# Designed miniproteins, single chains, part 104

Each design is a single chain, and the fold is of that chain. pLDDT is the mean over its residues in the fold that is shown.

## One batch from the design tools (miniprotein)

Design m3627
Fold by ESMFold2-Fast:
Structure m3627 (fold): chain A 67 residues (1-67)
Amino acid sequence: MLYALEAVSTDPERAAAIAREHGAVRVDVIGDHVRALFEDEAKARAAAEALRADPRVTAVSLGALEV
């Protein structure tokens, strides 16, 4: 199972770095949108919490993907 984290940030490169630091296996940046994929739910949740705490991040969503 993969976990998809999506965020909107005024600093998307910083948001991407936070996702990578928390163990994202893939990170894509498109404009102000960041999508990160995780194999570990605990890492995905930690990344989501870190992003929600960042004042530059305006939206965060986390969901499980069936593979």
Scores: mean pLDDT 83

Design m3628
Fold by ESMFold2-Fast:
Structure m3628 (fold): chain A 85 residues (1-85)
Amino acid sequence: SDLDKAIEYLDKAIEALEKGDVKKALEYAEQASIYAKNGLKDDPEKLKEVHGLILQAAEAAAKGDLKGAIEHLRKAKKLLEEAKK
């Protein structure tokens, strides 16, 4: 499903950040955002929250705050997992 793909790409983004690969993490986070948009078409408020967390992660990573970026992506992942219920 699109939600499963979004979660998979967030996991890949988190792994890339843990390895210090900011460029790959941002590419994976962008893919997660695309799949989240498709998976959350019927929940625009949750999509806005997920998108906001991914944006905050990108901003944190750009500032060198990799731990903060990972925390924001983990929060986004939790929201997507809750949306599958």
Scores: mean pLDDT 88

Design m3629
Fold by ESMFold2-Fast:
Structure m3629 (fold): chain A 78 residues (1-78)
Amino acid sequence: LSEEEANAILKEAGITDDQVIPELDRLFKEFGDKLPMTESSYQALLKLGDKTKIKQLLAFILKNREEIANSKGVFVPS
């Protein structure tokens, strides 16, 4: 996902910059092991403070939400 595409997805969803991390925390709780990223990798991303990558992660999950919810295990993009 490009930065522009990620920003467009977040804007469409009504998510502001201050809501990105709370929404990611909620989605990790909701989907757990179905996400294509471990919680430890997510925590490492937060430590780096790369706002662009954090936004891209949330936008990716939102874009693929239905497929992730319907996955039998870890979601793998095709």
Scores: mean pLDDT 76

Design m3630
Fold by ESMFold2-Fast:
Structure m3630 (fold): chain A 89 residues (1-89)
Amino acid sequence: SIEEELKKLEERVERFEKRVEELKEQIKKSKAPEETKEQAIKRLEEELKIVREAVEEAKRERTMKAVTKAMFVLLAAETEMWLIERKIK
């Protein structure tokens, strides 16, 4: 059902948000230049905003198309987070 797919999306988004907060703390504690840290944190916050907007659209529209779009947005954000993590480490 659409309700079950929205619940799965919400659970995956909650895990993504937790990982973003953990990575932000790791960035703050890293020895990277301060400007690099600020850019990385800003990018993570921008990705988090994009994910949240797509999820709210999926909840509002309540269609499989909107859920699928939000899943692709989340996948792109998870990929960007992985790239940031690799750059900081």
Scores: mean pLDDT 88

Design m3631
Fold by ESMFold2-Fast:
Structure m3631 (fold): chain A 89 residues (1-89)
Amino acid sequence: MKDIALDLILTGYITDPELRELLRKMSPEAKEHVLRAADALVEGRWDEAQRHIDRAVELDPSITREQVLEIARAIAENRLRDLNLPPLP
């Protein structure tokens, strides 16, 4: 099941229960763009990250752009910590 697999991937990178609750409310398509935004943040591709954040909000307007950015940053920062890389600027 595509949505369950994506949810497991995203929740694996998020320890904050409030962010997990927000993620649970998002559509599978919006979650995909959150994951792509986090990947872009890890790689320093800020313009690409912003496009994915904007797309996630378009797909799920019940979630704010600020909340989507917070989730994407949490995923990216947890991935950077696991890889022993410097945090986001």
Scores: mean pLDDT 73

Design m3632
Fold by ESMFold2-Fast:
Structure m3632 (fold): chain A 77 residues (1-77)
Amino acid sequence: EEKKKLAEKYTELGEKYFKAGDLKQASEYYLTALKYDPENERAIKGAKEIAGKLRDAGDTLQSMKVSLAVGEAEKKK
């Protein structure tokens, strides 16, 4: 109950920072959302998109961190 609400809040923050161009901060918010609810489809989608953009921007370590979290979340489905 509480965890799903927190996941929604952090997903919204991730989307907001992604739109603002802050890829690293957006990725941290998506990671936090997936920690609270690994089944949150919006957070999974956002995390996948941000991981690709981080890799394109040369932030390979952050991209890998996000991709690993997405892989773990998808394993729960």
Scores: mean pLDDT 84

Design m3633
Fold by ESMFold2-Fast:
Structure m3633 (fold): chain A 61 residues (1-61)
Amino acid sequence: SAAVEKAVEAALAGDYEAAERYALLAVLNGELSPEGATKAGVALRAGDGKTAAEYLRAGRL
């Protein structure tokens, strides 16, 4: 799933706005669970891209 991979890459690069956009796209495409996106979003807003990437990977459908 390209959208989840782009979200993970953006989160690890510190581009949290891009990570949130790709995570939303992944949810809309059915590639990411809403729970995984919610947990990742909390981590991104806390400035924790590594934890966000872990939630994005774990929430992959």
Scores: mean pLDDT 88

Design m3634
Fold by ESMFold2-Fast:
Structure m3634 (fold): chain A 76 residues (1-76)
Amino acid sequence: SNVQQAQQLLQQGIQAYRAGDLDTAIQYFTQSYELARDTDPLLAAQSLALLSNVYLEQGDDDKAAALLEEARRLGA
């Protein structure tokens, strides 16, 4: 299912993030969000929150803040 695929992509993104591969983490978190957005808003929110953390580490504070705000909206 899209939810199972999104969860797998989220886990791959976390692994990439822990390895310091920020570009790969962005790709996996974005794909996880896209698959989860219409079916699992909590999983989509988790993907966006983790994506926000990656952009914050890259110094893109504005993008990180926007993603975190969207994550909060989906997770409410």
Scores: mean pLDDT 89

Design m3635
Fold by ESMFold2-Fast:
Structure m3635 (fold): chain A 100 residues (1-100)
Amino acid sequence: SKTQKSLDQAEQYVNQRTVEGLEQAINLLMSTLRNNASKLDPKKLTIIMALIVTAGGSVTLSEHLRKNGKFEVAEKNLESAINTLRHAIELLRKEVEKVE
């Protein structure tokens, strides 16, 4: 499906392990979530959205820390965002499979 292809693309962006890749993954996941919102359990939708927003915060903090020369803490925040987005993708994939 178009949704499964979008999730596969988001996973590829996350696997780049870069700020730019994670920003692309977040944007694609939010669009995928919006396009499927009417088909998904509202409680699960809220959890997945919260994970994506949390990951976005970690990416923003990582950028800020990197610009201030705090490379080790920046990398830890980037890894946190990667792990959080992987979790969000897995949850969204499982919810989409229930309605397709």
Scores: mean pLDDT 89

Design m3636
Fold by ESMFold2-Fast:
Structure m3636 (fold): chain A 84 residues (1-84)
Amino acid sequence: MSYSGEELYEKYNKGFLGEKAGLDGKPASPEAPDLSKLVPKEKLGLYIYLLITDPASLGLTLPNFSGVWSDEDILALLNYILTL
């Protein structure tokens, strides 16, 4: 199944992760880094990919979406976020 990046962002942000997911710079865990200060923009895409597919590697207690969404859906979400 393929979603638009906007639909995936709404699901990622408003679903289980909410505003505290880290995508809005607000971590779900108090130990999670502020993404706006963590990496230069050229590495932001990689960080968002890891946030969705392996949040534990970033120190975040968030659900892992790599088994839930296809690679196409994850890339659509990344492209949408990078245009914000």
Scores: mean pLDDT 58

Design m3637
Fold by ESMFold2-Fast:
Structure m3637 (fold): chain A 117 residues (1-117)
Amino acid sequence: MKKITIDIEIEPGVTVRLTIEVSADGKVKVTAELIENGKVVARETGEGPLEDLPQVVADVFRKFAEKAEELGYPKASELARRIAEAVRQASPDFEEVVRAVFKGLGFDKYPAFELPP
């Protein structure tokens, strides 16, 4: 079983939270939340088999981007769109999709597969 939660503060008091869960039976669950001053104001969730993990993440973040834009959070919408685009071509591997998410967030790696200390 694998789980990661990534919190991105996009402006003071506004956080985008991504949770990716992979169960032992190869099922995935992806959740994107928009949090303002500690309160969840929007949530999108997607589920599927591990082989569809990049598509599930991309779909969740496309829907999240639309919802964030409708609610007046254009920076959250832009971030979500970048994540969706970055993961679209990733292999259906948990670590590879996580790397693609960080690339969508603007985190460059040096050397190529490691974050600086």
Scores: mean pLDDT 79

Design m3638
Fold by ESMFold2-Fast:
Structure m3638 (fold): chain A 107 residues (1-107)
Amino acid sequence: SMAEAERLLRETADAIEAGAPDEEILALVDRLIAALADNPAELLRTASLLAALADGHGRTDLAEAILRRAMEALGLPELGEQIAEAFRAREWDKLGELLSEAAAKVA
């Protein structure tokens, strides 16, 4: 449900800001993926926001893992690998293009 997804988003964001372990945050991400199974566009948007938040807290490996899990759940694993690579390389223009491609595929 959207209400459950909104609650999980806040809980996941709070956990990232509190410095919770990657495994704990990824478990929350998996629950968020399940809650957004019927809304792939919102899943992509939410995962992108959480990845940006994690990176902003210096947790680049966590940000990459969040994007990979979301893209796997969206049925786009190859695009997920490209997104993770662009993110790790700090290729922001490339990342933006790949995220736009993902958004078009889930619309």
Scores: mean pLDDT 87

Design m3639
Fold by ESMFold2-Fast:
Structure m3639 (fold): chain A 67 residues (1-67)
Amino acid sequence: SMEEKYKQLLEKIRENKEKTKREAERDIEENPDDERVRNRSKLMVESQEGIGDIAESVMRLELEKLS
């Protein structure tokens, strides 16, 4: 169903956000004193969270229309 497809997309978005956070944490752990690495990693995580949140909001709105 279309509802199942939206739920699967939401799960993929969540998984992608988690993967990005794990990669960022690893980069920071490997370079604890490198401020440039830390700032770049934070920006990447924030960007993925922002984009993901917008996509989730749109898909949840579409799910409500199907209800």
Scores: mean pLDDT 80

Design m3640
Fold by ESMFold2-Fast:
Formats: structure tokens, sequence, C-alpha cells
Structure m3640 (fold): chain A 94 residues (1-94)
């Protein structure tokens, strides 16, 4: 229903803000540090949660084609964040 959509959109907005804050913080953390590893793992966790909420939003009937495409675009961006973070973790752990 509409109340469920608004709840999901608010949770998504909150997660996007947290992801932006973590990405901004990563720019100031030393490469290879334990703090950087912990922050990358937290970024992956938040991005996975964002994908889960976006997928839940897609399961609700009544979305327009534009809203569906915008949601898919956000999922693809979150996947990109996970790939980049996991690639950096692999380099640190090598």
Amino acid sequence: GMAEIERLREEIRRLEAEIRALRARLRRIAPGSPERVATLRELIRLARELIRLEMELLSIPGLSLQEILETIGRILRAIGIIIDAEAELARIEA
C-alpha cells in the first residue's frame, strides 16, 4: 500500500545518506588501515541492505515504468559500490 511505499522510500533515503557519509569518510582514511577495512565492510553491508529495500519496493504493485527504471538504476549503482569495495578489500588482504 501507499504507507508501505512511503516507509520504504524513507528507509532508502536514510541508507543513501549513510552510504554517502561513509564514502566521504573513506576519502580521508589511510589506504590499507584497519579502519579502512572496517569502513569498506560497513559500506558493503549498507549497500546490500539498500538493494534489499529497493527489491522490496519493486515487489509492490502500481509503480510506473519511470519509477521501476529509477529503482533499477539505484540497484545497479549499489552493486557497483559493492564490487568496488570488495575489489579494494581483496587488494588489501593480498
Scores: mean pLDDT 88

Design m3641
Fold by ESMFold2-Fast:
Structure m3641 (fold): chain A 80 residues (1-80)
Amino acid sequence: MLRVGESLEATVVLVDGDILVLDIGASAGLRPGQEVELTVNGKSARGTVSAVDAEADLTAVRVDPSGFKAGDKVTVTLLG
């Protein structure tokens, strides 16, 4: 399970406005309301976990600004 200050790699499944869907979820210990940092190609953005689908093991993260695309591999760091 992901702990505060720990990181996992995830793939962006979908970008829908200010929402990124990542292929990690409850199995990694993510929960709605948590703050995360997403890093790709030296760019970092902070977001909030808005929803977790435990059955599909997917997480929806609200992120602003954009800079991510479906298929991107991102480092997800749990901030709190």
Scores: mean pLDDT 78

Design m3642
Fold by ESMFold2-Fast:
Structure m3642 (fold): chain A 66 residues (1-66)
Amino acid sequence: MTKEIEEEGYVDGKLVKVKGTFDLAGKSMSLTIKGPKDFLEKVRKELEEVKAKTGSDISLTLEEVE
């Protein structure tokens, strides 16, 4: 059993889309974020720190938007 999360918003006037899929049992998580470069750089940095500290099984895909 898996859950999908899909959200849209705006950061600095630019569209941001977040799509996530996770297993309710916490087996794995896949997260795709689309947005402006500066926002994606911040997100990538924070999540890399979290992964290193917690050892979480998170797959992250970042896509830069114009």
Scores: mean pLDDT 72

Design m3643
Fold by ESMFold2-Fast:
Order: sequence, then C-alpha cells, then structure tokens
Structure m3643 (fold): chain A 103 residues (1-103)
Amino acid sequence: SVVRSKEQEMTLRYTALQLRIIGEMLDYIKALKEGDEEKKKKYLEQLKQALQDFQAVVAEAKKAGLDLPISDKTLEDYNKLLKLIENNDEEGIEKYLKEWEES
C-alpha cells in the first residue's frame, strides 16, 4: 500500500522489520533448543535478510532526511549480529541470541 507521507511509510516499514527481526531471533533460538539444524539454518538466513532489509530502510530514510525512532545502540547491536552471521561465527551468533533472550 502507498502511504501519503514518506515519513509514515518509512516508520511503518521500520516497525514491521523490527518485529520480523525479533520473530526470526525467537524462531532461531527455538530451533537451536530443539536441535533442528535445518530450521536453524532457515531462520538464520531469514534473520540475515531481515537485518539487511533493516539497514536498507535506515539508509533510505537518512537519504530522505527522515529521522527514524531508533537508538544508536540498536543500530550497533543489529550491525554486530549481522557481522557475526556474515562471518559464519556460529558460536558468536548462539551466544549473542542467548544473551539477548535472557535480557
């Protein structure tokens, strides 16, 4: 759907991606606890895509001169998680997500 305001469009896309990232993190943790390597791989790929889409939305908003309601800490945390995934650091990913779930 087309929204009347670019700010409203970007905010809705940002909010949807935040919820998607959280959902994919929870699905990955569940697959990890169940020992389901196929689901773990699937949800990790979906999480990677959601994090990349999030970075693209943030970059698009910045180019449009729009401020999204996101903290620098959240940006840093998501960039750190994406780097762990891109580096195939399985132990780092599992530690990050377990610490996130326990917080």
Scores: mean pLDDT 84

Design m3644
Fold by ESMFold2-Fast:
Structure m3644 (fold): chain A 85 residues (1-85)
Amino acid sequence: SDVLNAMLLVRSYLLAVQEAVEKGDYETVEKMAEDFKEMLLRYYGVPEEVAERVKELVLAMKDATPEEQRRIGDEVVRLVWEALE
């Protein structure tokens, strides 16, 4: 289903963002945040306000502890799930 495919994408993206943050590769985090927003908007029909909020949350991971990154990731999953249901 499109919803399940979107959730798999979200989880894969969050894992890759967390790995980039751990490596200090903040340029990759910024590019991934923008790409993620574009994919959610264009291919999954997520509302623009939700996709923008997801981008802001992903960008906030750069300054977050690992525990805060997990909480941010949970919020991203929740926002996308609610937007698609």
Scores: mean pLDDT 85

Design m3645
Fold by ESMFold2-Fast:
Structure m3645 (fold): chain A 83 residues (1-83)
Amino acid sequence: QELDGEFVKERLLELAKEYRALGTPLGLAAAEAAEEAAKLAPEDPKRAVLLAHRLAGEALAASLEGEEKEAVLAELEAYLAKA
């Protein structure tokens, strides 16, 4: 199954909305990472999902601990698994 750029973009933007809805600082960081990756999705959908995962993971690992970190990382992984 191929990664469609429009599909990946829509899913990343939906993911960003979901992360912002968590109301946590980590959700905000993950949302911004997903929004940044969404910019690349129409041109390179595979690179876009990898970028979203990398940026979110690095931001979360650098600044966070505990349940907020676990919740945001779990949501990101679940979303990337669907793409």
Scores: mean pLDDT 69

Design m3646
Fold by ESMFold2-Fast:
Parts: sequence; C-alpha cells; structure tokens
Structure m3646 (fold): chain A 85 residues (1-85)
Amino acid sequence: SEGLEEGLRKPLEFLEKSTEELKENPDLPEEKVKELREEAERLVEEMLRAIDRTLPPEFREPVKAELEGALKEFLEVAEKVEKEK
C-alpha cells in the first residue's frame, strides 16, 4: 500500500501541476497543451495497469476513482483552454 501510494503521487502531482499551469497560463501554445494531455493520459494509463497488477479486486475501485477524478478535472481545464485558442 505504501509503495502504491508513492506510485500514485507521481501522476497525481503531474495532474495537479499541469492543471495549475493551464489555469495560470491560458495562452499556452496549442502544442504544449497537447503534450500535457498526452503525458497525463500516459501516466494515468500506466498507473491504472499498476493498480490492476498490485491490488486485490475489492480495493481497486476507490483508488482508480481518485486517479480518474483527477484526470477528468485536468482534461476539463485543458479542453476549456484549447477552446479559447
């Protein structure tokens, strides 16, 4: 659990920092927004696979929900920024 909590920190911190960057700099180039989106999706996909390998089925849903929630918030902000360009 401790190792998984540390593993979750990396994608969650990336999502938090990227969301903050998008909010603070809405004039980010379209290419930069695309790069952040692709990296976010990659990190989340890798962590979801790690959850499936590491946790018993009964514990996967709440951990996946937290990670997916953070990704959805990031994607909503990224889409809004992209629409304003």
Scores: mean pLDDT 79

Design m3647
Fold by ESMFold2-Fast:
Structure m3647 (fold): chain A 61 residues (1-61)
Amino acid sequence: TVPSVEELRAALLAAVDAGDEEGFWALMRQAIDLINQSTDPEEVEAIRRALQEAVDRALAR
């Protein structure tokens, strides 16, 4: 089952906050797979924004 964009975003941010590097990389891989499979440009943009927010949060800590 493909996770929703909201579930993916929440999981990415939680992994960053927990310092779970392995979990973070696994979630990033799932996000990239979703982008490659999506036919909806709005969904692709939402996933890209979630990834960018997670990366920015990781770099700020």
Scores: mean pLDDT 78

Design m3648
Fold by ESMFold2-Fast:
Formats: structure tokens, C-alpha cells, sequence
Structure m3648 (fold): chain A 72 residues (1-72)
């Protein structure tokens, strides 16, 4: 039913938002720690992880946008 589809999409959005917040928090803390330590190699590694996360988030966001548009 339409109400069941809306519940499913709502749960998917909440799960996505939760995942994003946890990943952002972890990456920011790791970046700050690496910069404070002057560890250029670790800074580079975290920046590469941020780039990979951005690509993943764009793909997941596009998929969710289609589901939301289909439900109205």
C-alpha cells in the first residue's frame, strides 16, 4: 500500500542519515588528530577516505531521490 511504501522509504532515509552522521564524525576526528600530530601520511589517507565517502554518498543519494520521487 502507499502507506507501507512511505514507511519503508522513511526508514531508509533515517538509516542513511544516521550512517552519514557517524561517518562524518569519525572522519573529522581522525583528520583533526592527524593534523595535530603532523602526520602528513595519515592526513592524506583520511582525505582519500573523505573523497571515497563523497562518491558513495552521491550514488546513495541519487538512488534515494528516485524512491522519494516515485512515492510523492
Amino acid sequence: SPSDKRKQVRQEILRFVGDVLLQIGDLWQRLLDARKAGDEERVKQVEEEIERLNKELLARSAALDKEVQDIL
Scores: mean pLDDT 79

Design m3649
Fold by ESMFold2-Fast:
Structure m3649 (fold): chain A 99 residues (1-99)
Amino acid sequence: SELDELLRELASSPTQPTEEQVKKLIDALVKEAERIIKEATGSLDRELKPEDLTDEQLAKLRSLFSQIDILAETFGIELPERVKKLRERILKVEEQRAA
């Protein structure tokens, strides 16, 4: 996958990742999160319900957004509003399942 290729490239590099490489990695992580949501719901445009995601899918989405947040914070990259809104939808599902 694109994510696996980017991770291998970064791991084999003797130097700190460039901003462009980090942005590509963030984009690949976002695409993976979007694929999980589309597989679960058929659309990115409808509201996420707690029952739309399995525990495994929700755990994977949490892991992906944790990685996105760490990369964005570490390299000073501003996340697009689309990505922030997607994270908020996932957090809402987590809160509804925890309640």
Scores: mean pLDDT 78

Design m3650
Fold by ESMFold2-Fast:
Structure m3650 (fold): chain A 61 residues (1-61)
Amino acid sequence: SPRDQIIQQAMQQTNQAVDDVIAQSKKEGLSDDELLDRIGQKNQEIAQQTQQQLQQLDQQQ
């Protein structure tokens, strides 16, 4: 379903974002606290974007 596609895409984006932040933190020498903050922020952004997409889908149904 379109909903399942949006959710699957969000999960993939979350996994990629976490991997990217971890890789970047090793390159930049970020602290563990800064790493966790960046992961949290990215997860929040993806969650908000996903909710918006689901709301838009509801308007089409």
Scores: mean pLDDT 82

Design m3651
Fold by ESMFold2-Fast:
Parts: structure tokens; C-alpha cells; sequence
Structure m3651 (fold): chain A 60 residues (1-60)
């Protein structure tokens, strides 16, 4: 759901902040804004793919 996606993005943003990864912080903030304004599930699916990509980059 939108709320679950936003919660996941906020958690990842905190991890990025703790790691000092300014790029991942900015990416997760942008994803939260995108998810909040998403008109339908297709846009939420795009946001989920982007969140997964940010998580992978942060883990690398």
C-alpha cells in the first residue's frame, strides 16, 4: 500500500542518514514525495522499484 511504501522509504532514509549517504537520503525523500502524490497503483509500483534500487545501492 501507499502507507507501507512511505514507511519503508522513511526507514531507508534513516539508514542512509546514519551511513552518511547524502545521495540515498535525497533519493528516499524524493520517493516519499512521489508516493504521497501517486494517483494510482501503477505509480506506486514505479516507486517500489525505485525504492528497491536505492536499497540495493545503499547495501553495496
Amino acid sequence: SRDDLIADARALRKEAEAAGDEHSVAQTEALIDFAETAPDDRFLAIAREQLDAVRADLAA
Scores: mean pLDDT 81

Design m3652
Fold by ESMFold2-Fast:
Structure m3652 (fold): chain A 67 residues (1-67)
Amino acid sequence: RPLPRPKKLTKEEAEKINELVGDILDRIRETGELPSVEELQKKYGVSKELADYAVERARAWLEAAGL
């Protein structure tokens, strides 16, 4: 199901979201816990909206993968 948050992203924002999702999945693999939106904003210098979207994308990916 498509997420309605940042519907139209620049190429830079889309690449940043892909990096964020990858790092969220790596964090879950290492700690078993989803990183906070604030942690993502601070680490990557992204807006709350982009960080929220990346977290939701990671959750959707995990759910689709049966995890």
Scores: mean pLDDT 72

Design m3653
Fold by ESMFold2-Fast:
Structure m3653 (fold): chain A 58 residues (1-58)
Amino acid sequence: MDDFTFNFTIPVSDRIGRRYFEENKEKIKSASKVIVNDEVTAKLIKSINPDVEVIIKG
């Protein structure tokens, strides 16, 4: 019951997605899992939390 999953479905290629990423960096760093819609967002998340499990959902 201590696994934190963060949903990040907005692409960071978009200006809005970039802003959302910056505002949620602390949550991403503390997350055990992050759900994303694209590989570019997955790579960016891994760059700040390399130990996180990233799940890509279409």
Scores: mean pLDDT 75

Design m3654
Fold by ESMFold2-Fast:
Structure m3654 (fold): chain A 87 residues (1-87)
Amino acid sequence: MTLLDKIKEELEKLIEEVKKLAEEGLKNPSEEKKKELEKKYKEALEKAEALKAQAEASSSPLKDEIIELIEKAIKELEKIYEEYKKA
């Protein structure tokens, strides 16, 4: 797999985990579920930022495309969390 493929797969997993927790928290709201979502959201952002740093340090000709993909994923994570907080 290319670096792009690996990062895409990792980002998809992070988004899926946060989205699932947000959906479960909306369906059955509790303080514990809210804390779990907040923790997972922060962990997902930290992992995405780490992947961005890895991409910036890489010699890949797809570096710019990878960075854009990561930035898009970060915005999607932020949107999921904001929608949960507003519900």
Scores: mean pLDDT 81

Design m3655
Fold by ESMFold2-Fast:
Structure m3655 (fold): chain A 85 residues (1-85)
Amino acid sequence: DLNDDEVLDVSKVQQIAAKYGYSLTPEEALLLLQAFQLSYGLVVDGVLSPEQIKSLGDTWQIVLDQMLSLPKATLLKELQKLADE
């Protein structure tokens, strides 16, 4: 759950993932944020502003739902591969 003025940072990503049954470390949550930023041509700084979230619309939630449907090991492997590219 995000409010209109809420920033999506490492801590918030960990909270969202926990609602889906994932226990992410800060490093794993940062990789997920950086993967989103890289995929959408944003600055890779580990924070999404409210304006960036609105610009992405439902896309970030669709991608998150898709990623969080994977086993944690598979998710982390895919995120690591994307970060290394």
Scores: mean pLDDT 69

Design m3656
Fold by ESMFold2-Fast:
Structure m3656 (fold): chain A 90 residues (1-90)
Amino acid sequence: VSPEQLEADVLLALALIYLSIAKNLPGSEEDIRRTLEKAIELATEALRLFEKAGDQQGVADARQVLEDIHKLAESYGLTEVAERAREAAA
């Protein structure tokens, strides 16, 4: 395992934790938005590192997390957050 793959794995795991927080914890719209924005940042960096490492499975997993963030953001009516997640997955 390269340092880049390990870092990407950790970042993706953190993105999943933030996604879970946004989905399951009661909070204001602002709290949910900030939590999802953090998840996007983490998943986007993980995607970049997986692409650099040539880890096709990691790339697919990171894109799936960004798609899950997009769907959740849309369900909350957070249009700008949803669009950022969609663009990051492309």
Scores: mean pLDDT 86

Design m3657
Fold by ESMFold2-Fast:
Structure m3657 (fold): chain A 96 residues (1-96)
Amino acid sequence: MSPEEKARELIEKAKEYFEKAVKAAEEGDRDTAFEYALKAGSYLIKAAKEVNASEEVIEEVARLMKEAIEAILRGDLEKAREYFEKAVELIEKEIE
């Protein structure tokens, strides 16, 4: 499997866990939402490393995921999605 193919699979897993986090947050399960959001962030960091992204890109992805997690915990699911999508876009630019 190429690094790009593996990164895309990791991004898909991140999207899956992020949607599970959003659903848990909507249901009022803050603890489960936090756990799934951390998994989503972990998969994005793994994807960034797989495509040999710079430390600056990896740090920005981590920062955006921290913002997304904090937004989920506040119930601001719109901002959480914005931060998550921006983190994904940064990694996808490294694949291109």
Scores: mean pLDDT 88

Design m3658
Fold by ESMFold2-Fast:
Structure m3658 (fold): chain A 61 residues (1-61)
Amino acid sequence: MEEVTIELELDTQDEEEARKRAEEAAKKKASELGASIASVTIEIHPGEKTRVVVKLTLDKP
């Protein structure tokens, strides 16, 4: 299994929007690598800009 970390800095304080963008980034990364998502962990750090850390575990077919 492959672990990938994606870091996003978003100019929004809407946690729902931040989470949706994180999920989209995760799906895009898995698609680019030709892999399936085995697990995803999303960490949201609110502030003047919302920082999102997405940790993916990918399962290669």
Scores: mean pLDDT 78

Design m3659
Fold by ESMFold2-Fast:
Structure m3659 (fold): chain A 95 residues (1-95)
Amino acid sequence: SSQTQQNIDRTIQLINQGINILNDTSMSRDQKIDQINQIMDQLSQVSQQLRDQGDFVSSSNTRRAAGTLYSTVILDGDVDNTISRLNSIIDDIRS
């Protein structure tokens, strides 16, 4: 549906915003944590909307993106590996 497509597009937009934050060399760790927490909250909301619309696959991939962002910024995970994983999630959502 058009509502489902809007939520899919929003998920991809939020993931790309997360990638941009991870790649930003001007931001401090604390600034990245704050912005990523905001993105994770928005991804959680969109994931619930996708589930309510019956798109369980996109909902699951949206939650996977939020968890991937959390592991990198909060737990000091590998940034390059995380960006690769996030791009793979976008590909899964688009397919």
Scores: mean pLDDT 86

Design m3660
Fold by ESMFold2-Fast:
Structure m3660 (fold): chain A 83 residues (1-83)
Amino acid sequence: MLVFEPSKELLRQAVELLKKAIEAAEKGSSKWAPLAAAARLLLAMAEPDEEIRKLFDEAIEALEAGDLEKARELVEKLEELVE
């Protein structure tokens, strides 16, 4: 059985922080910005494949553009790929 892998755990934490950033933005809280930045840092440390990185970048771009529906959809897809 695959046991704890640091890169996989970092990727899971990055997705969780991005999800929290979207929730903060939906509530009108400026706390979304530092959460998104932390998610980006963990993603960089996790060194994911190109598909996951592209979806993550698109989700953050949607979040920064205020397209919260698109950001939510992309983060749901990321959760499915990371599980």
Scores: mean pLDDT 79

Design m3661
Fold by ESMFold2-Fast:
Structure m3661 (fold): chain A 70 residues (1-70)
Amino acid sequence: MHIEVLLGPAHAHLLDPIVELAHEYKDKHEFTIAFGDSPRVRVYVDGELVLDAADLSPEEFRARLEAILA
């Protein structure tokens, strides 16, 4: 699966969890990380929006992203 993560300018604190998960799942999934101007974090799987959230802790974001990758 192709996993695309779109981060807003306030979401730099979520980058480390994304990089860790991309490394853990590198043999199963392709990851793309992009920065935009949205106040919301968005995750797409094969072009389909699966996560759209405003306020996420790094721990909550990691848990939600792992659930998508499972």
Scores: mean pLDDT 78

